# Designs tried in a protein design run: designed miniproteins, single chains. Part 106

Each design is a single chain, and the fold is of that chain. pLDDT is the mean over its residues in the fold that is shown.

## One batch from the design tools (miniprotein)

Design m3902
Fold by ESMFold2-Fast:
Order: sequence, then structure tokens, then C-alpha cells
Structure m3902 (fold): chain A 86 residues (1-86)
Amino acid sequence: EVERFTERLLRERPEEIRVLIRGEKDADFALGVARRLLEAGYRPRFVLEAPSSTGNPGGRARAVSYAQNTVAELRSLGFDARLVLL
């Protein structure tokens, strides 16, 4: 649940949040968390991880695409965000 995770982040206040992006559900989760953190006035750094060298090719391409789009959306919201290929 986005709410529970966000509450934990606001309590612990980590400088960096790492999220594995396998597809749409993970991307939606990351953006949901980001919007709630923004509402609370907290802007940690986001690191989005995507599989690029293992698994099936179609799955990897999809994961990387979702991760790239999510990085762009996070940056548009004012977050420091980067992509790491696994």
C-alpha cells in the first residue's frame, strides 16, 4: 500500500529511495509515493532499477521503457531521479 510505505519514508526520511521497475504496476507505485512525498514537502533522491541483461527480451524492453518514463515524470515533479540498468 502506497500510504503505509509513504508513512514509513516520512518517519525514516532516507536521502535515497530505490525502486525496482518491472512494469506498469511498479511505475504507478513509484509515482504514487512521489506525489504523496511532494504533498508532505519531502524530496528524496529516486533510483529506478530495471532489468536489462537477464530474463526475456520483451520483458526487459518493457521494464526499461517504464523506468525511463517514470524517471522523466519524477524529474518533471521536481525530484532528483536516475535510472540504473541491472
Scores: mean pLDDT 81

Design m3903
Fold by ESMFold2-Fast:
Structure m3903 (fold): chain A 68 residues (1-68)
Amino acid sequence: AAPSKEQLILQKVFELLRQLLAGKISEEEALAQFREFLESLGYSEEEIDKLLASIRAFIEDVKAQAAA
């Protein structure tokens, strides 16, 4: 069975976050790749903007915790 859109999003978030924390990609690059991924799944511009806002907040929280 194909994974759900929610599961695919979660997997992509963790993949990009891991690479971001490892210094392999920038935050801007991670968000750009995530936007392209959401577009490939058929999300609307409005849905993408809302999801990216949530992901950006999550990345900032994780970075703050990692820096402590």
Scores: mean pLDDT 78

Design m3904
Fold by ESMFold2-Fast:
Parts: sequence; structure tokens; C-alpha cells
Structure m3904 (fold): chain A 74 residues (1-74)
Amino acid sequence: NKAEELIKKGELEEAVKEYKEEIAKDPNNAEAYFNLGIALAELKKYEEAIEAFKKAIELDPNNEGAKRLLEGLE
């Protein structure tokens, strides 16, 4: 249903905004970059999601979830 997709897109775009605000307050927040990557990937913004996951891994090299999701996008 296109209406459900548009609603979900709006929710994901708001989540992206919130995670970017968290990052602005704490640029070392690996979890915020990880969550940003997930929201961007769900929006099919794969290039931006890849960059967010790379940053999450840079800040927390033990984030196996970010590594697995990044591998799936490359």
C-alpha cells in the first residue's frame, strides 16, 4: 500500500533527523551513527547508510551488527 509506504517514509525521515541531532550533541555516539545507518537503509539511501555504518564501526570497531549490515550493502 503506497499510503503505508509514505507514512513509514515520514517516520524514518523524522528518525534520521533525531539521530543527526544526537550526533550533533555527541559526535562520538557510535549507537546514533548505527541507528542512522539503519534508518537510511530502510529509506533506500544506501550510499548515506554505508557512510553512517562506516562511522559507527570507526567509533566502535566491535559493532558486529554494523559490519554485517555494511557487508550486505556492498
Scores: mean pLDDT 84

Design m3905
Fold by ESMFold2-Fast:
Parts: sequence; structure tokens; C-alpha cells
Structure m3905 (fold): chain A 80 residues (1-80)
Amino acid sequence: MKETLALFLLVAAEAARLFVERLMKNKGYPEEEIEKFREEADAEITRARNLLKQGKYDEAIAEANRLIDRLTAKEKELLS
């Protein structure tokens, strides 16, 4: 079940990234700043996916949760 949990969290992280990106666009953030955010989030997702591919499920889950926490914090900031 750890593999399924890691996959679920990665899907959730990708959805959260898309939502934050859309909020940034709606708030009038510069395209450069949105692109930087996208690149940073994509790098973190790729790192977690590589851990999952290596069978390092606990590490993949931890990285996905860390990213989700960061994205949730950014969402709260943007909604303030």
C-alpha cells in the first residue's frame, strides 16, 4: 500500500501545483515568477517520482508530503 499512497500523494501534489499556478496568474504575478515556481515544483515532483521508481516509498511519501505542505502554505498566502 505504500506505493499506492506515494502515487496518490504525487497526484495530489501535481493538482495543488496547478491550482497555485492558476492563483498566481489570477493575482497578476509576473510570468517569470510563475515559471520559476513551476520549475521548482516540477523539480521536487521529479525527485519524489525518482524515489518511487527506486522503491524508496517512505522517502517518496515524505518528499510528496513536504511539497504538499509548501504548496498549501503558498495557497493560503495567495488567498490572503
Scores: mean pLDDT 85

Design m3906
Fold by ESMFold2-Fast:
Structure m3906 (fold): chain A 70 residues (1-70)
Amino acid sequence: MKSLGEQLVELFRKLLLELKEKGYSDEEIRKIAEQALKDLEELMREKGMSEEEIKKVIEEAKKILDEILK
């Protein structure tokens, strides 16, 4: 079973790949990703995740963003 954080990171990756497949520019994907990261942070706080776990998830998501936009 994947943790909530791992599941959210996978959803974020799928979102970025789908946007790239649909022909969005790297600039548009980055802007959408920044909003998605903010939404994920709020969701994780609402679910009672610790600030340490939230930071780990956001850090992993940012690494995925940089990897996909290379």
Scores: mean pLDDT 81

Design m3908
Fold by ESMFold2-Fast:
Structure m3908 (fold): chain A 56 residues (1-56)
Amino acid sequence: SEKEIIKAVADALLQAGLVDEETAEKIRNAKSLDEAAKIAGLSRETLVSIALSLGV
């Protein structure tokens, strides 16, 4: 689901040190892939590519 994608990407970005815990939590609470991408400072395409690399 879209929520599973968003959560997986948020957790991966936090683990990689690319975002802080506050930003990761905002991403996890995003209502869409576009909102999550904007919070992360990424394009939607980049966010989806990261999710695919994680097996989601």
Scores: mean pLDDT 84

Design m3909
Fold by ESMFold2-Fast:
Structure m3909 (fold): chain A 87 residues (1-87)
Amino acid sequence: MLEEAIEEAREAARAAAEGDAERALEHIKRVLKLLDEASSELSREELLRLIGLVLRAIGHLYEGDYEGAARDLEALARLLEEVREKL
């Protein structure tokens, strides 16, 4: 499950870097669905950090800051990897 969330976060980062906000948002939606499904395996602190990065990325996309969105989504993927390693 977290493996799929990591992949979706990386695809979202790639779409954002390419300036494709719609495609980035579709991958972000999949990340959010996977995080909801994995919520019982995650601590409250981990969930808040992950959701915070998602919200930052969405904000940057709406502002047209595709580089900022890509950075936040790459940070999301890295945090998901760290969380997965602790499970």
Scores: mean pLDDT 86

Design m3911
Fold by ESMFold2-Fast:
Structure m3911 (fold): chain A 61 residues (1-61)
Amino acid sequence: SGLELAEEVGRLVKEAEKEKDPEKAVELLQRALEIAKQLSGTLGLVVVHEVEKLLKEKEEE
């Protein structure tokens, strides 16, 4: 369960990295963040932090 959620977050992050439209990239990262928030424990906190960092970077473009 948690591994499948982490894989889905990774997939959305990779799609956002390939996306040339900043608005669409932000949408993909927001979806990744919502899934990442469903992860528990220290791994969940690390994944949420990384997605929030990427989302901030894209919103500043």
Scores: mean pLDDT 78

Design m3912
Fold by ESMFold2-Fast:
Structure m3912 (fold): chain A 92 residues (1-92)
Amino acid sequence: SDFKKKLVESLEKEGYFSDSFNEEILKADDPKAVIATNLKNLGYHPTAAQQKELGIDQATLDKAKVESPANVSDAVKKQIFEAYVKAVKAAS
Protein backbone atom coordinates (compact mmCIF):
# COMPACT_ATOMS: atom_id res chain seq x y z
CA SER A 1 0.00 0.00 0.00
CA ASP A 2 2.88 2.40 0.79
CA PHE A 3 4.36 1.90 -2.70
CA LYS A 4 0.99 2.60 -4.41
CA LYS A 5 0.47 5.85 -2.46
CA LYS A 6 4.00 7.13 -3.20
CA LEU A 7 3.65 6.12 -6.85
CA VAL A 8 0.36 8.08 -7.24
CA GLU A 9 1.86 11.17 -5.49
CA SER A 10 4.84 11.05 -7.89
CA LEU A 11 2.60 10.54 -10.97
CA GLU A 12 0.43 13.54 -9.93
CA LYS A 13 3.60 15.67 -9.68
CA GLU A 14 4.61 14.72 -13.27
CA GLY A 15 1.27 16.03 -14.65
CA TYR A 16 0.75 13.40 -17.38
CA PHE A 17 -1.74 11.19 -15.54
CA SER A 18 -5.48 11.47 -14.89
CA ASP A 19 -7.30 11.02 -11.57
CA SER A 20 -8.91 7.93 -13.16
CA PHE A 21 -5.47 6.39 -13.88
CA ASN A 22 -4.28 7.18 -10.34
CA GLU A 23 -7.43 5.52 -8.91
CA GLU A 24 -6.73 2.42 -11.07
CA ILE A 25 -3.19 2.23 -9.61
CA LEU A 26 -4.55 2.43 -6.04
CA LYS A 27 -7.16 -0.31 -6.69
CA ALA A 28 -4.82 -2.67 -8.60
CA ASP A 29 -3.30 -5.79 -7.00
CA ASP A 30 -0.19 -5.11 -9.13
CA PRO A 31 0.37 -1.40 -9.95
CA LYS A 32 3.22 -2.34 -12.35
CA ALA A 33 0.71 -4.31 -14.45
CA VAL A 34 -1.34 -1.08 -14.81
CA ILE A 35 1.81 0.77 -15.96
CA ALA A 36 2.55 -2.09 -18.43
CA THR A 37 -0.99 -1.80 -19.88
CA ASN A 38 -0.57 1.97 -20.29
CA LEU A 39 2.78 1.49 -22.07
CA LYS A 40 1.04 -0.95 -24.45
CA ASN A 41 -1.78 1.62 -24.99
CA LEU A 42 0.90 4.23 -25.85
CA GLY A 43 2.45 1.81 -28.36
CA TYR A 44 5.74 2.21 -26.48
CA HIS A 45 8.07 -0.81 -26.60
CA PRO A 46 10.57 -0.58 -23.71
CA THR A 47 14.01 -2.18 -24.17
CA ALA A 48 15.35 -4.68 -21.60
CA ALA A 49 17.30 -1.82 -19.95
CA GLN A 50 14.15 0.35 -19.76
CA GLN A 51 12.15 -2.60 -18.32
CA LYS A 52 14.80 -2.86 -15.58
CA GLU A 53 14.46 0.88 -14.80
CA LEU A 54 10.67 0.43 -14.35
CA GLY A 55 11.08 -2.85 -12.45
CA ILE A 56 8.67 -4.49 -14.92
CA ASP A 57 9.61 -7.88 -16.36
CA GLN A 58 8.83 -9.21 -19.86
CA ALA A 59 6.16 -11.60 -18.48
CA THR A 60 4.18 -8.63 -17.07
CA LEU A 61 4.47 -6.79 -20.42
CA ASP A 62 3.40 -9.92 -22.35
CA LYS A 63 0.25 -10.25 -20.19
CA ALA A 64 -0.71 -6.58 -20.73
CA LYS A 65 -3.38 -5.99 -23.39
CA VAL A 66 -3.99 -2.98 -25.63
CA GLU A 67 -7.35 -1.57 -24.42
CA SER A 68 -7.28 2.15 -25.37
CA PRO A 69 -4.55 3.08 -27.89
CA ALA A 70 -3.32 6.64 -27.33
CA ASN A 71 -2.82 8.97 -30.31
CA VAL A 72 0.32 10.82 -29.17
CA SER A 73 3.68 11.66 -30.78
CA ASP A 74 6.84 9.59 -30.16
CA ALA A 75 8.32 12.53 -28.22
CA VAL A 76 5.28 12.55 -25.87
CA LYS A 77 5.47 8.72 -25.50
CA LYS A 78 9.10 9.10 -24.36
CA GLN A 79 8.16 11.87 -21.87
CA ILE A 80 5.37 9.69 -20.40
CA PHE A 81 7.78 6.72 -20.14
CA GLU A 82 10.37 8.92 -18.37
CA ALA A 83 7.61 10.11 -15.99
CA TYR A 84 6.78 6.46 -15.13
CA VAL A 85 10.48 5.72 -14.45
CA LYS A 86 10.81 8.80 -12.22
CA ALA A 87 7.59 7.98 -10.32
CA VAL A 88 8.56 4.30 -9.79
CA LYS A 89 12.05 5.28 -8.54
CA ALA A 90 10.52 7.87 -6.15
CA ALA A 91 8.02 5.27 -4.84
CA SER A 92 10.70 2.59 -4.29
Scores: mean pLDDT 73

Design m3913
Fold by ESMFold2-Fast:
Structure m3913 (fold): chain A 97 residues (1-97)
Amino acid sequence: MREEAFREAEAVLLLLAGKAYLEEGKYEKAIEYFEKAIELEPESRLGAEAYANLGKAYAKLGELEKAKEYLEKAKEIAEKNGDKETVEEAEKNLEEL
């Protein structure tokens, strides 16, 4: 529980950094940060958000098959965690592919 709390805090910072790089158009850098967040919290709400943003970054790079795989993974994890917002975000991004 204590170690999990520290991993969650680190994953939040990595997710925020990835989102910042994504907004700047630095897609490869964003991917690095989202992958690090997933390594720390793969099955949590943070992991689901990281997968959703990873899919969005790959879509921006034109890697549509990878984008779809990561968005579907984000939806699966978000549904397991009851995170309706991330489910809706993943579904919208899948529809835009």
Scores: mean pLDDT 84

Design m3914
Fold by ESMFold2-Fast:
Structure m3914 (fold): chain A 61 residues (1-61)
Amino acid sequence: LDALKAKADELEKQAEELEKKGQLLEAASLYYSASVLLKHVDPKRAEELEKRASELVEKAR
């Protein structure tokens, strides 16, 4: 569980950097991957990251 949270935190930070650079599809992919890791350990955070990924996909065209 701790390893999954640590990996999700890493992916989220990488996604935030990509988002700041305007690489929205790459950022969305990492947010979605983090949400999948958290789905059964932190469902609320997983839902927030999945929603953010979806918003970035929409914004990317």
Scores: mean pLDDT 81

Design m3915
Fold by ESMFold2-Fast:
Structure m3915 (fold): chain A 66 residues (1-66)
Amino acid sequence: VEEELLAAVEELLKQHPSVALLVGGNRIVAFSTAGHRVIEFESPEEARRAAELAKERFPNVVVHYD
């Protein structure tokens, strides 16, 4: 489900030059001034992996871990 997160970040970046990801347990909230998206993963490990992939894919993404 990392593809869902990457697609959400890409859409938010079209409207704002930076996006913040908040990782809490198995959920990631992608934030920008354009809005937010909540994505649920099967495990916290999958959520953290997806957040790291998003940061590598999009340099303007900032990741915060709870």
Scores: mean pLDDT 77

Design m3916
Fold by ESMFold2-Fast:
Structure m3916 (fold): chain A 69 residues (1-69)
Amino acid sequence: REKELEELEKLLERVKSIATPEHEEELKELEKKLKEIKAKENPSKEELLELEIDLGVLELKIAVDKVFP
């Protein structure tokens, strides 16, 4: 659990570092989801994987938008 949360936190920070104002709303939703997961004593593996996928998709979207404005 702790290693998985650390990985998600690092991924979120990476996405935040490249995020533009256009992606702020989506980023806020993912930040909220991570906070909710952290508040749980034992978050499900499915919740952790879903957030990882969502963050990865947003990271890719931001990267694409920077190349193809």
Scores: mean pLDDT 77

Design m3917
Fold by ESMFold2-Fast:
Structure m3917 (fold): chain A 80 residues (1-80)
Amino acid sequence: SPEDAGEESLRVFREEASKYLSPEQVEQAVAVLRQALLDAIARGEWEIFIETARFLLDRYKVPEEVKERVLRRIREIIER
């Protein structure tokens, strides 16, 4: 379901972000990303969710190679 795919994607984002962000920054980023997830599900437009995840990883200076890996993993989950 879109909700299950969304929760798995948030879990993947949280796990990887936790290696680079403080616990407070992780919770702030996940809260923003959860709002983007709700919008993506309501509109049937996953690109809003993916681009929000990209923006957050860029904002918190996550390395490019890690960012691309996380975004690829999220795309694999939502394309199921």
Scores: mean pLDDT 88

Design m3918
Fold by ESMFold2-Fast:
Structure m3918 (fold): chain A 80 residues (1-80)
Amino acid sequence: SAMEKEEKVKELLKEIIRLLAKKYKVPEEYTERLIRHAETLPTEVLIEMIKNEIDYLLKSEDPEVKEFAEKMKKKLEEIL
């Protein structure tokens, strides 16, 4: 259903934001503000944002970042 897709997309975006914030030591308050802002955006916009972020992360020289991006790409493909 559309509601299940929306929920899964939002959860995937939150997972990406939180993991990157933890890896790069971003303050929790800033991370939570980013998540709140993202949750106000339409699902189609969130999907494109996630796709673009995954594409950039897949080009990373950091193997942990690249592996995470590959995992997130698979999760997004399962949602769509």
Scores: mean pLDDT 81

Design m3919
Fold by ESMFold2-Fast:
Structure m3919 (fold): chain A 78 residues (1-78)
Amino acid sequence: SAEADRRAAELVRRALQAMKDGNYEEAKKLFEEAVKVATTPQLRAVAYRLLSEAYKKLGEETKADQYRAEADRVAAQA
């Protein structure tokens, strides 16, 4: 729904601010929520890519690679 995608976009915006502030755990939590709420492939792909970056900042390279691959798969459907 449009409401769900607006909510997902707002979560992404808040998570990006957390990334800028160095609060990677908060950013991860917000991006995880954005992925669950997003209904469009474009927004899901963005949220997965950014979730990957948050995991990378936390030193969780394997999870970062997993979510980057997921972002690429979803982006191909957009």
Scores: mean pLDDT 87

Design m3920
Fold by ESMFold2-Fast:
Structure m3920 (fold): chain A 99 residues (1-99)
Amino acid sequence: MLEEVKKLVEEIKEKLEEIKEDPSKAEERLEEIKKNLKKLSELIDQIENKEDLEETLKLVEEVLDKASETAASLDDLEIQTDLSMLEIHLAVLITSLRK
């Protein structure tokens, strides 16, 4: 479970870096990130261990930071808007992990 969470987090971070390096890939990479985020949300609902929830919270916060960094590095309003929506979804997920 936690290993799968770590793998999904790393895949999301990698895709965010790819958007930063080549904004022309943003649409394709954002769709992949949305699918990974859905899988991550489903895995989080299955975690009952407090220690694993705390580690997952830290990992999701790292993804939010990376998404914010990626948005700030780009001069494309459409991509920035899509990343802002992703940041909102990540913030909701963080809130659910704390409760």
Scores: mean pLDDT 82

Design m3921
Fold by ESMFold2-Fast:
Structure m3921 (fold): chain A 84 residues (1-84)
Amino acid sequence: MYRVTINATFENRESALEAARKVREALSKVEGVLSIDIRIDGNKLTITILAENKEAAEKAAEVARKTLEEVEGFKSIEVEIEEI
């Protein structure tokens, strides 16, 4: 089992809320994603994804990165993948 932790920063809270909606929809289509937790703190998102295997974790990270980077007001992203 793998955990993907994503920390993303946006220009404002509105951009962060739009990013949260888009990333949830995108990740719901990724096979092997077991759970998605999204926390919003102002203009910042913390996304925690639980994946069945390494392939699912890597795909989820790629899908999330691409989705978040395409949002208006995107500033920065950090992604960590760990085996649990």
Scores: mean pLDDT 89

Design m3922
Fold by ESMFold2-Fast:
Structure m3922 (fold): chain A 104 residues (1-104)
Amino acid sequence: SLEEIKARAIEVLNKLKEVYPEHQEEIDRLIAELEAVDPSDPEALYRVLQRMVRLAGYLYLHAPPEKRDEVAELLNEIMELLGEAYEKLTGKKVTFRLVDVPPL
């Protein structure tokens, strides 16, 4: 459900805050936007997930070696959620790859 995708997205953002406390304010804004998403609006959810991918992708590209595996795992989780939200919006299944993440 969209509520499950939303809840999982919030969990991933909370984990990202633990890895990057310096980005806490930006991440908290994304959490607030997710909490405000109407469960019947897959397009709004998809837009927030796209912004999450941009942030996590930026952090992944600039990650020091000690954070790289953890941020890659979180980015992959966000991309899975983006694919699930895309399926709810369009009825089509998609697999997103790290190479498909745009820079911020």
Scores: mean pLDDT 81

Design m3923
Fold by ESMFold2-Fast:
Structure m3923 (fold): chain A 57 residues (1-57)
Amino acid sequence: MMSGEEIAEAGAAGGKASSGADAPEVYARVAGHDLRLAGGSEEEAEAVYRRALEQAT
């Protein structure tokens, strides 16, 4: 990790960082899926997933 390129890509990788946080990512994914089942839109579930990953990063 010599530059910020990896950090920028971590956020743009659809909420999946190649060398990012694993625990918060899994948690966010489950929460997002649950939100979708509860009646939330798929877009909202993705927003929750990305936000949780961003906070963990």
Scores: mean pLDDT 55

Design m3924
Fold by ESMFold2-Fast:
Order: sequence, then C-alpha cells, then structure tokens
Structure m3924 (fold): chain A 115 residues (1-115)
Amino acid sequence: MATVHVVARLEPGVTEEQARKIAEELAAHGRSLPGVKRVSARVDPERNRVTVTLEAESFEQAKAAADELLRHATALPGVVESTAVVTDENGNVYRKRARRDPETGEPVVSEWEKV
C-alpha cells in the first residue's frame, strides 16, 4: 500500500463551512479514483487548509490518484494552491505542487520530486 496526502491551501475569506464542502468534494472525488482503498478528509481552519489522505494499492496508482486529486483540488473555487505527498511502501517520499493560473483559473502542476 502507498499513502497519499493532498493539502489544499484556501483563499482568505473561505469560511469553515465552505472548507468542509471542499473537503467533502475532494474525499468523494478521491473515492472514485482507480486503485484507491481508503479516503479521509480534514479541515484545518487555523492554517486555512484542507488535507485529504488516501491509500492506494500500488505506488503507480498512488501517484496517478495524487496527480488527479491535486488537479481537481486546485481547480475548486476557494483553493489557491495544493501539494501532494506520496509515500511508497519503502518509506520514500515524493512531492508535487499545483497552483491556480491567475489568467485561466486552471491548475499549473509541477513535476514529481523526491524529498
């Protein structure tokens, strides 16, 4: 099993209720992805963030799920930036980031980096 954490940073002025709706949407999207076994979502109102954690059957499925969820999160209204962290079965950690393009509103996604 590989684990995925996607952290979505929210815009100033997003309410706790709006953050919870974002968390619920991301958890539902995560559950729909191939090879995903478990999904949970959490709101951190003090840091204006939503974190989604999921488990995938393989590292490749975890990376694919992380990329899709990262893109989906960054495209949601009220999300400005997202970071995905994938940990493989050997404890190696990989990170990917996405930001909303200010002209198009679409996510601009980085390459995977080993941490």
Scores: mean pLDDT 82

Design m3925
Fold by ESMFold2-Fast:
Structure m3925 (fold): chain A 57 residues (1-57)
Amino acid sequence: MEEYKKKGEEYLKQGDNGKAAFYYALAAREAYEEGNTEESKELVEKARSLGADVPLP
C-alpha cells in the first residue's frame, strides 16, 4: 500500500500525471482491501483529478 502511494507522489513531482494517477489508483484499491475506506476514497479522488478512470484492470 505505502509503496504505491510513494510511487504516485514521485511521478506527480516529475510531472507525469498519467503514471501518478495510475499508482494512486493502485494505492486506493489496496487501502479498500484492508478496510481503510477513508484513505481509499481520498486516493480515488486524487487519481481522478489527475485524469485516471478508476477502476484498475
Scores: mean pLDDT 74

Design m3926
Fold by ESMFold2-Fast:
Structure m3926 (fold): chain A 118 residues (1-118)
Amino acid sequence: MVKLTESGGGTVAAGGSQTLSTKISGTAISNSAIGWLRQAPGEPRQTIGAISADGTQTALGPAMAGRGTISVDFANNTAYLNLTDLEVEDTATYFAAVTPMSTGVTYTGEGAQLTVVA
C-alpha cells in the first residue's frame, strides 16, 4: 500500500524559507509523478507544483511566483518542496501527492502545517 509521511511543517517568519519533505513507501518515485498541493483554512486544495517521474521537469503554479523548488531523492524515495520569501498568505497545510505511472491512481499524505507570521 502506498503511504506518504510528511515533515518540515512549523512556524516561520515572513521573508524566511522552509523545506517540506515527504517519504514515500509502497511505490518508487522513479516510476511516479510527484505533486505538491496546499489548503488554506476555508479554501479548497490547490496544486502548487509538480515534478516529472524522471525528475528532469518541474512546474510551479502562480501562487509560488518563482519562490519554490521541487526536488527528489531517488535513493531515499523522498520528495522535497523548498519555499523561499514566505508570505503570511502562504500559511496552509501542504500535501505531497504521488501518482504511480503504472496505475494512474493518486495518493496524498495527511499534510504538514506551515504557519507564516509577520
Scores: mean pLDDT 80

Design m3927
Fold by ESMFold2-Fast:
Formats: sequence, structure tokens, C-alpha cells
Structure m3927 (fold): chain A 65 residues (1-65)
Amino acid sequence: PMTMEQALAAVETLRAAMPGLSDGEFARAIGRLAELSEEEIERLSRAPDTRALAEAIRDRANAAR
């Protein structure tokens, strides 16, 4: 299973790979990768937080079957 530490490292790596994106654009990209609903993606884009993005990635990775 993906740990929070691994998810935070993944967010940091992805952010470094996309330096041209705004925080909101980056949050939308991560939300889409995590397969969140459009409503959840929009909420994340308005209040982007690294921990919330990491939690979305972690939860998606651990839920995939």
C-alpha cells in the first residue's frame, strides 16, 4: 500500500515536473490523476493544499483493484 510519505514524495516530484502550472492547475491535474469527481477537483483547485493532494493520490493508489 502507498504510505502518506510516498504520496507526499510523489506530489513533490510531480510539482517539480510541472513548474509552469499554477497551484490551481496543478491541483486539477492531481485530482484527475486520482480520479476524483469534477466537484472534488474544483474544490481542490480553489483551496490547493499539498497534504490534501497527497491524500487523494494515496487513497486512489490503495483503492485501485
Scores: mean pLDDT 79

Design m3928
Fold by ESMFold2-Fast:
Structure m3928 (fold): chain A 81 residues (1-81)
Amino acid sequence: MLVWPDEETLAEVQKYVREFIKKAEEISKKVKDPEKRQLIASIAVGYVLRAVGELLEGASPETVKRILDDGLKEIEKLAKE
């Protein structure tokens, strides 16, 4: 069942999502391969959608942050290749 988060939880999650997107963009700018940049963007979108989906199912901000941190690790690994 979808659950609407309270204002405090929503603000905290919005902050985590903004920080995640900023970090993903900074990593992407260091990658010269256009195909890898597109893949990084796709991975970033996927993790944001997963994090928001979990939030709407009643997950804590800590769970949302963990999902985004996992996404950032995947993006960093791809950029390092």
Scores: mean pLDDT 83

Design m3929
Fold by ESMFold2-Fast:
Structure m3929 (fold): chain A 118 residues (1-118)
Amino acid sequence: SEDEFLKLLQEIASLENEKDLKELMKKLLEILGKAPEEFFRLLLKYSLLILYKRNNLDIPDSLLAEPTDENIIAALEEMAKKFPEFKEVFEILKKAIENGEDLSEAAKKALKLLEELT
C-alpha cells in the first residue's frame, strides 16, 4: 500500500545521519527486505541516493531518472566500483533485477552476506 511505502521511505530517510557505512548498508538492506515488489526499485533508488550523499559522491543522472531496471543496474555497477568491500552485495541485487528474481529475498541474501563480512 501507499502507507506502507511511505513508512519504509521514512525509515530509509532516518538513516541519513548513520555514521558507520557498514551499519548503514545493513539497515538499508533490512528495510529493502521488507519492501513490496512494486516499491522495491523506488526504495532502492532512495537507498542509493543516501549512499551517494553520505559519501559526498556526484549523483549520476541515471539515479535521478525514473527507477527503471537499466537505471538501477547502472547505479549498482557504479556503487560496486566505488565500494569494492561491498561489491558482492551490489552484485546480488543487480543479478536479481537482471534475472527477474524476488528482489526482497535478494536483499535478505545480500544482508546475510554483509553480516558474514563483519
Scores: mean pLDDT 83

Design m3930
Fold by ESMFold2-Fast:
Structure m3930 (fold): chain A 70 residues (1-70)
Amino acid sequence: ATSKEKAIALVSTAVQLAYIKASAIPLVLEKTGITEEDIVKADLADPEDIEILKNAENEEERIKYIVSFV
């Protein structure tokens, strides 16, 4: 998968697992260039990446991790 495909999968998974708030989605889309359509079509993120999101201290750190792939 490309770095952008990893970011898309991470956003989709984070939303599904409530690791980021729905209100943060527009900010993530603006920072990454990812679309809502990309999120709907996304595969599940890699378990290692999911663990990083789960263990992040706060939503800001989760967003920074996702943005780091783009």
Scores: mean pLDDT 78

Design m3932
Fold by ESMFold2-Fast:
Structure m3932 (fold): chain A 85 residues (1-85)
Amino acid sequence: SMEELLKEFKEIAETGSMDEIREKAKKVIEYLKELSTLEQNRAASEVGAMMIKAALKNPHLDIEEMHELVREFIYEVWKINGEKE
């Protein structure tokens, strides 16, 4: 389920490397393709917040690299959401 995926993401964000967080974010994007726009937006907000929180709490994570990962993640969500500006 998406809730279980978000739970797993929180765990890896607190203890994992940047590469592990990036790979888990890719798995989240894969699952988002099967969800409604509302669920996609909710999950994107939660995952983005978890990434930033992890960088602030974990000194081994580069906050600039995490900021770029969040940008990439939001852009991928935007592409699969298909909303017209």
Scores: mean pLDDT 76

Design m3933
Fold by ESMFold2-Fast:
Structure m3933 (fold): chain A 66 residues (1-66)
Amino acid sequence: AVAEARRLVEEAERALREGREEEAIKLAMQSADLVGAGAAARRMLEEGATPEELITFARMGVELAE
């Protein structure tokens, strides 16, 4: 659901601010999966996207699903 995806993006942003990069990536991927963008997000990681770029992508997915 969109509300859960939004919560996961907010948690990912917090994890990144706290230096928990692996957790931030995991949360952003879960958010992207919920809005149907999981495959694209996984490709971004494989191509060297930063945690910040992944979170931004997931946030855009949530905004479009609203």
Scores: mean pLDDT 83

Design m3934
Fold by ESMFold2-Fast:
Order: C-alpha cells, then sequence, then structure tokens
Structure m3934 (fold): chain A 95 residues (1-95)
C-alpha cells in the first residue's frame, strides 16, 4: 500500500502536512498528532480527513521540515506502508 506525504514549511515551527493513500488517512493523521504531542510537544489540527486524504496543520518547535517528514515516514513504515515524501516551503500559504 502506497502513501504520499507532503510536508510544507510555513514558518520555523508551523507546517502543513498532506497525506494521500488508499485507506486509513484519518487514523494515520490521529496517530501522527499523538506521537508529535508525546515526543515533541507538538500541537496538531486536522483540517481535512477522509478515508484516502488527510490535511494536518502542525505546530512543533525544534524540527525542520525534513526531520518532520522523516518522523512521519517512520510512523507509516512501521504500519507497513510504502511512503513517498515531498518537502517544500511556502511562507505565504493561506490557512
Amino acid sequence: MKVKVKVTKISDDLFLVEIEGDANAYEIAKEIAKKLRDEFGGVSLILEASETKAKLLIRVPGLSAEELADFIKKILEEKGYEVEVEVTEDPSLKI
């Protein structure tokens, strides 16, 4: 099962994370939010969630976009997903 993850850096501690896959996007989003809170003190807001797509607005201090992407990839690979990751920056993004 293949999952695409896009991490967009908005500011030093604010990221938009978009997840697209075959199933369980909402459950994946909840687990990412929980692990970020537990390990990094991150705060996550689920903007959109369906069976195949989820969007998260994440505020987490001390992580780069690449480190956040790697953390999410690890969570998904532990669940048996094949993960394609894209990292970008858009400080002008409207949310």
Scores: mean pLDDT 79

Design m3935
Fold by ESMFold2-Fast:
Structure m3935 (fold): chain A 59 residues (1-59)
Amino acid sequence: NSLLQQIAQLEQQIAELGKQYNAAVAAGDRAEADRLLAEINALEAELSQLKQQLVQQLQ
């Protein structure tokens, strides 16, 4: 279940970055919020690719 483990790890990383993003927004730290949003978007793109691979394995 390497693919499922990778998906679970990415979801955990995205959740953690989301908490940091919310904290940066609350603090008014726009530069940090923008940086975190870029990281979240990159990981979400990777997560989408892994989920597509999982769907292809099930067909």
Scores: mean pLDDT 86

Design m3936
Fold by ESMFold2-Fast:
Structure m3936 (fold): chain A 59 residues (1-59)
Amino acid sequence: SAADKAMELFNEGIDLFTQGKYEEASKKFGEAARLYEEQGLKSMADAARRLAEKAKKLA
């Protein structure tokens, strides 16, 4: 499902973030946020978007 894909992208973002790959992590969190938003999962989308912004600032 699209929710499963969003969760997969979110987990990929976390793995990249822990490796210090902040630009790549930001992109994965952003993709997850878009998919969560498309499914009406607003709070999950907001959380993923905040992580994408945080990662982008560290890049």
Scores: mean pLDDT 88

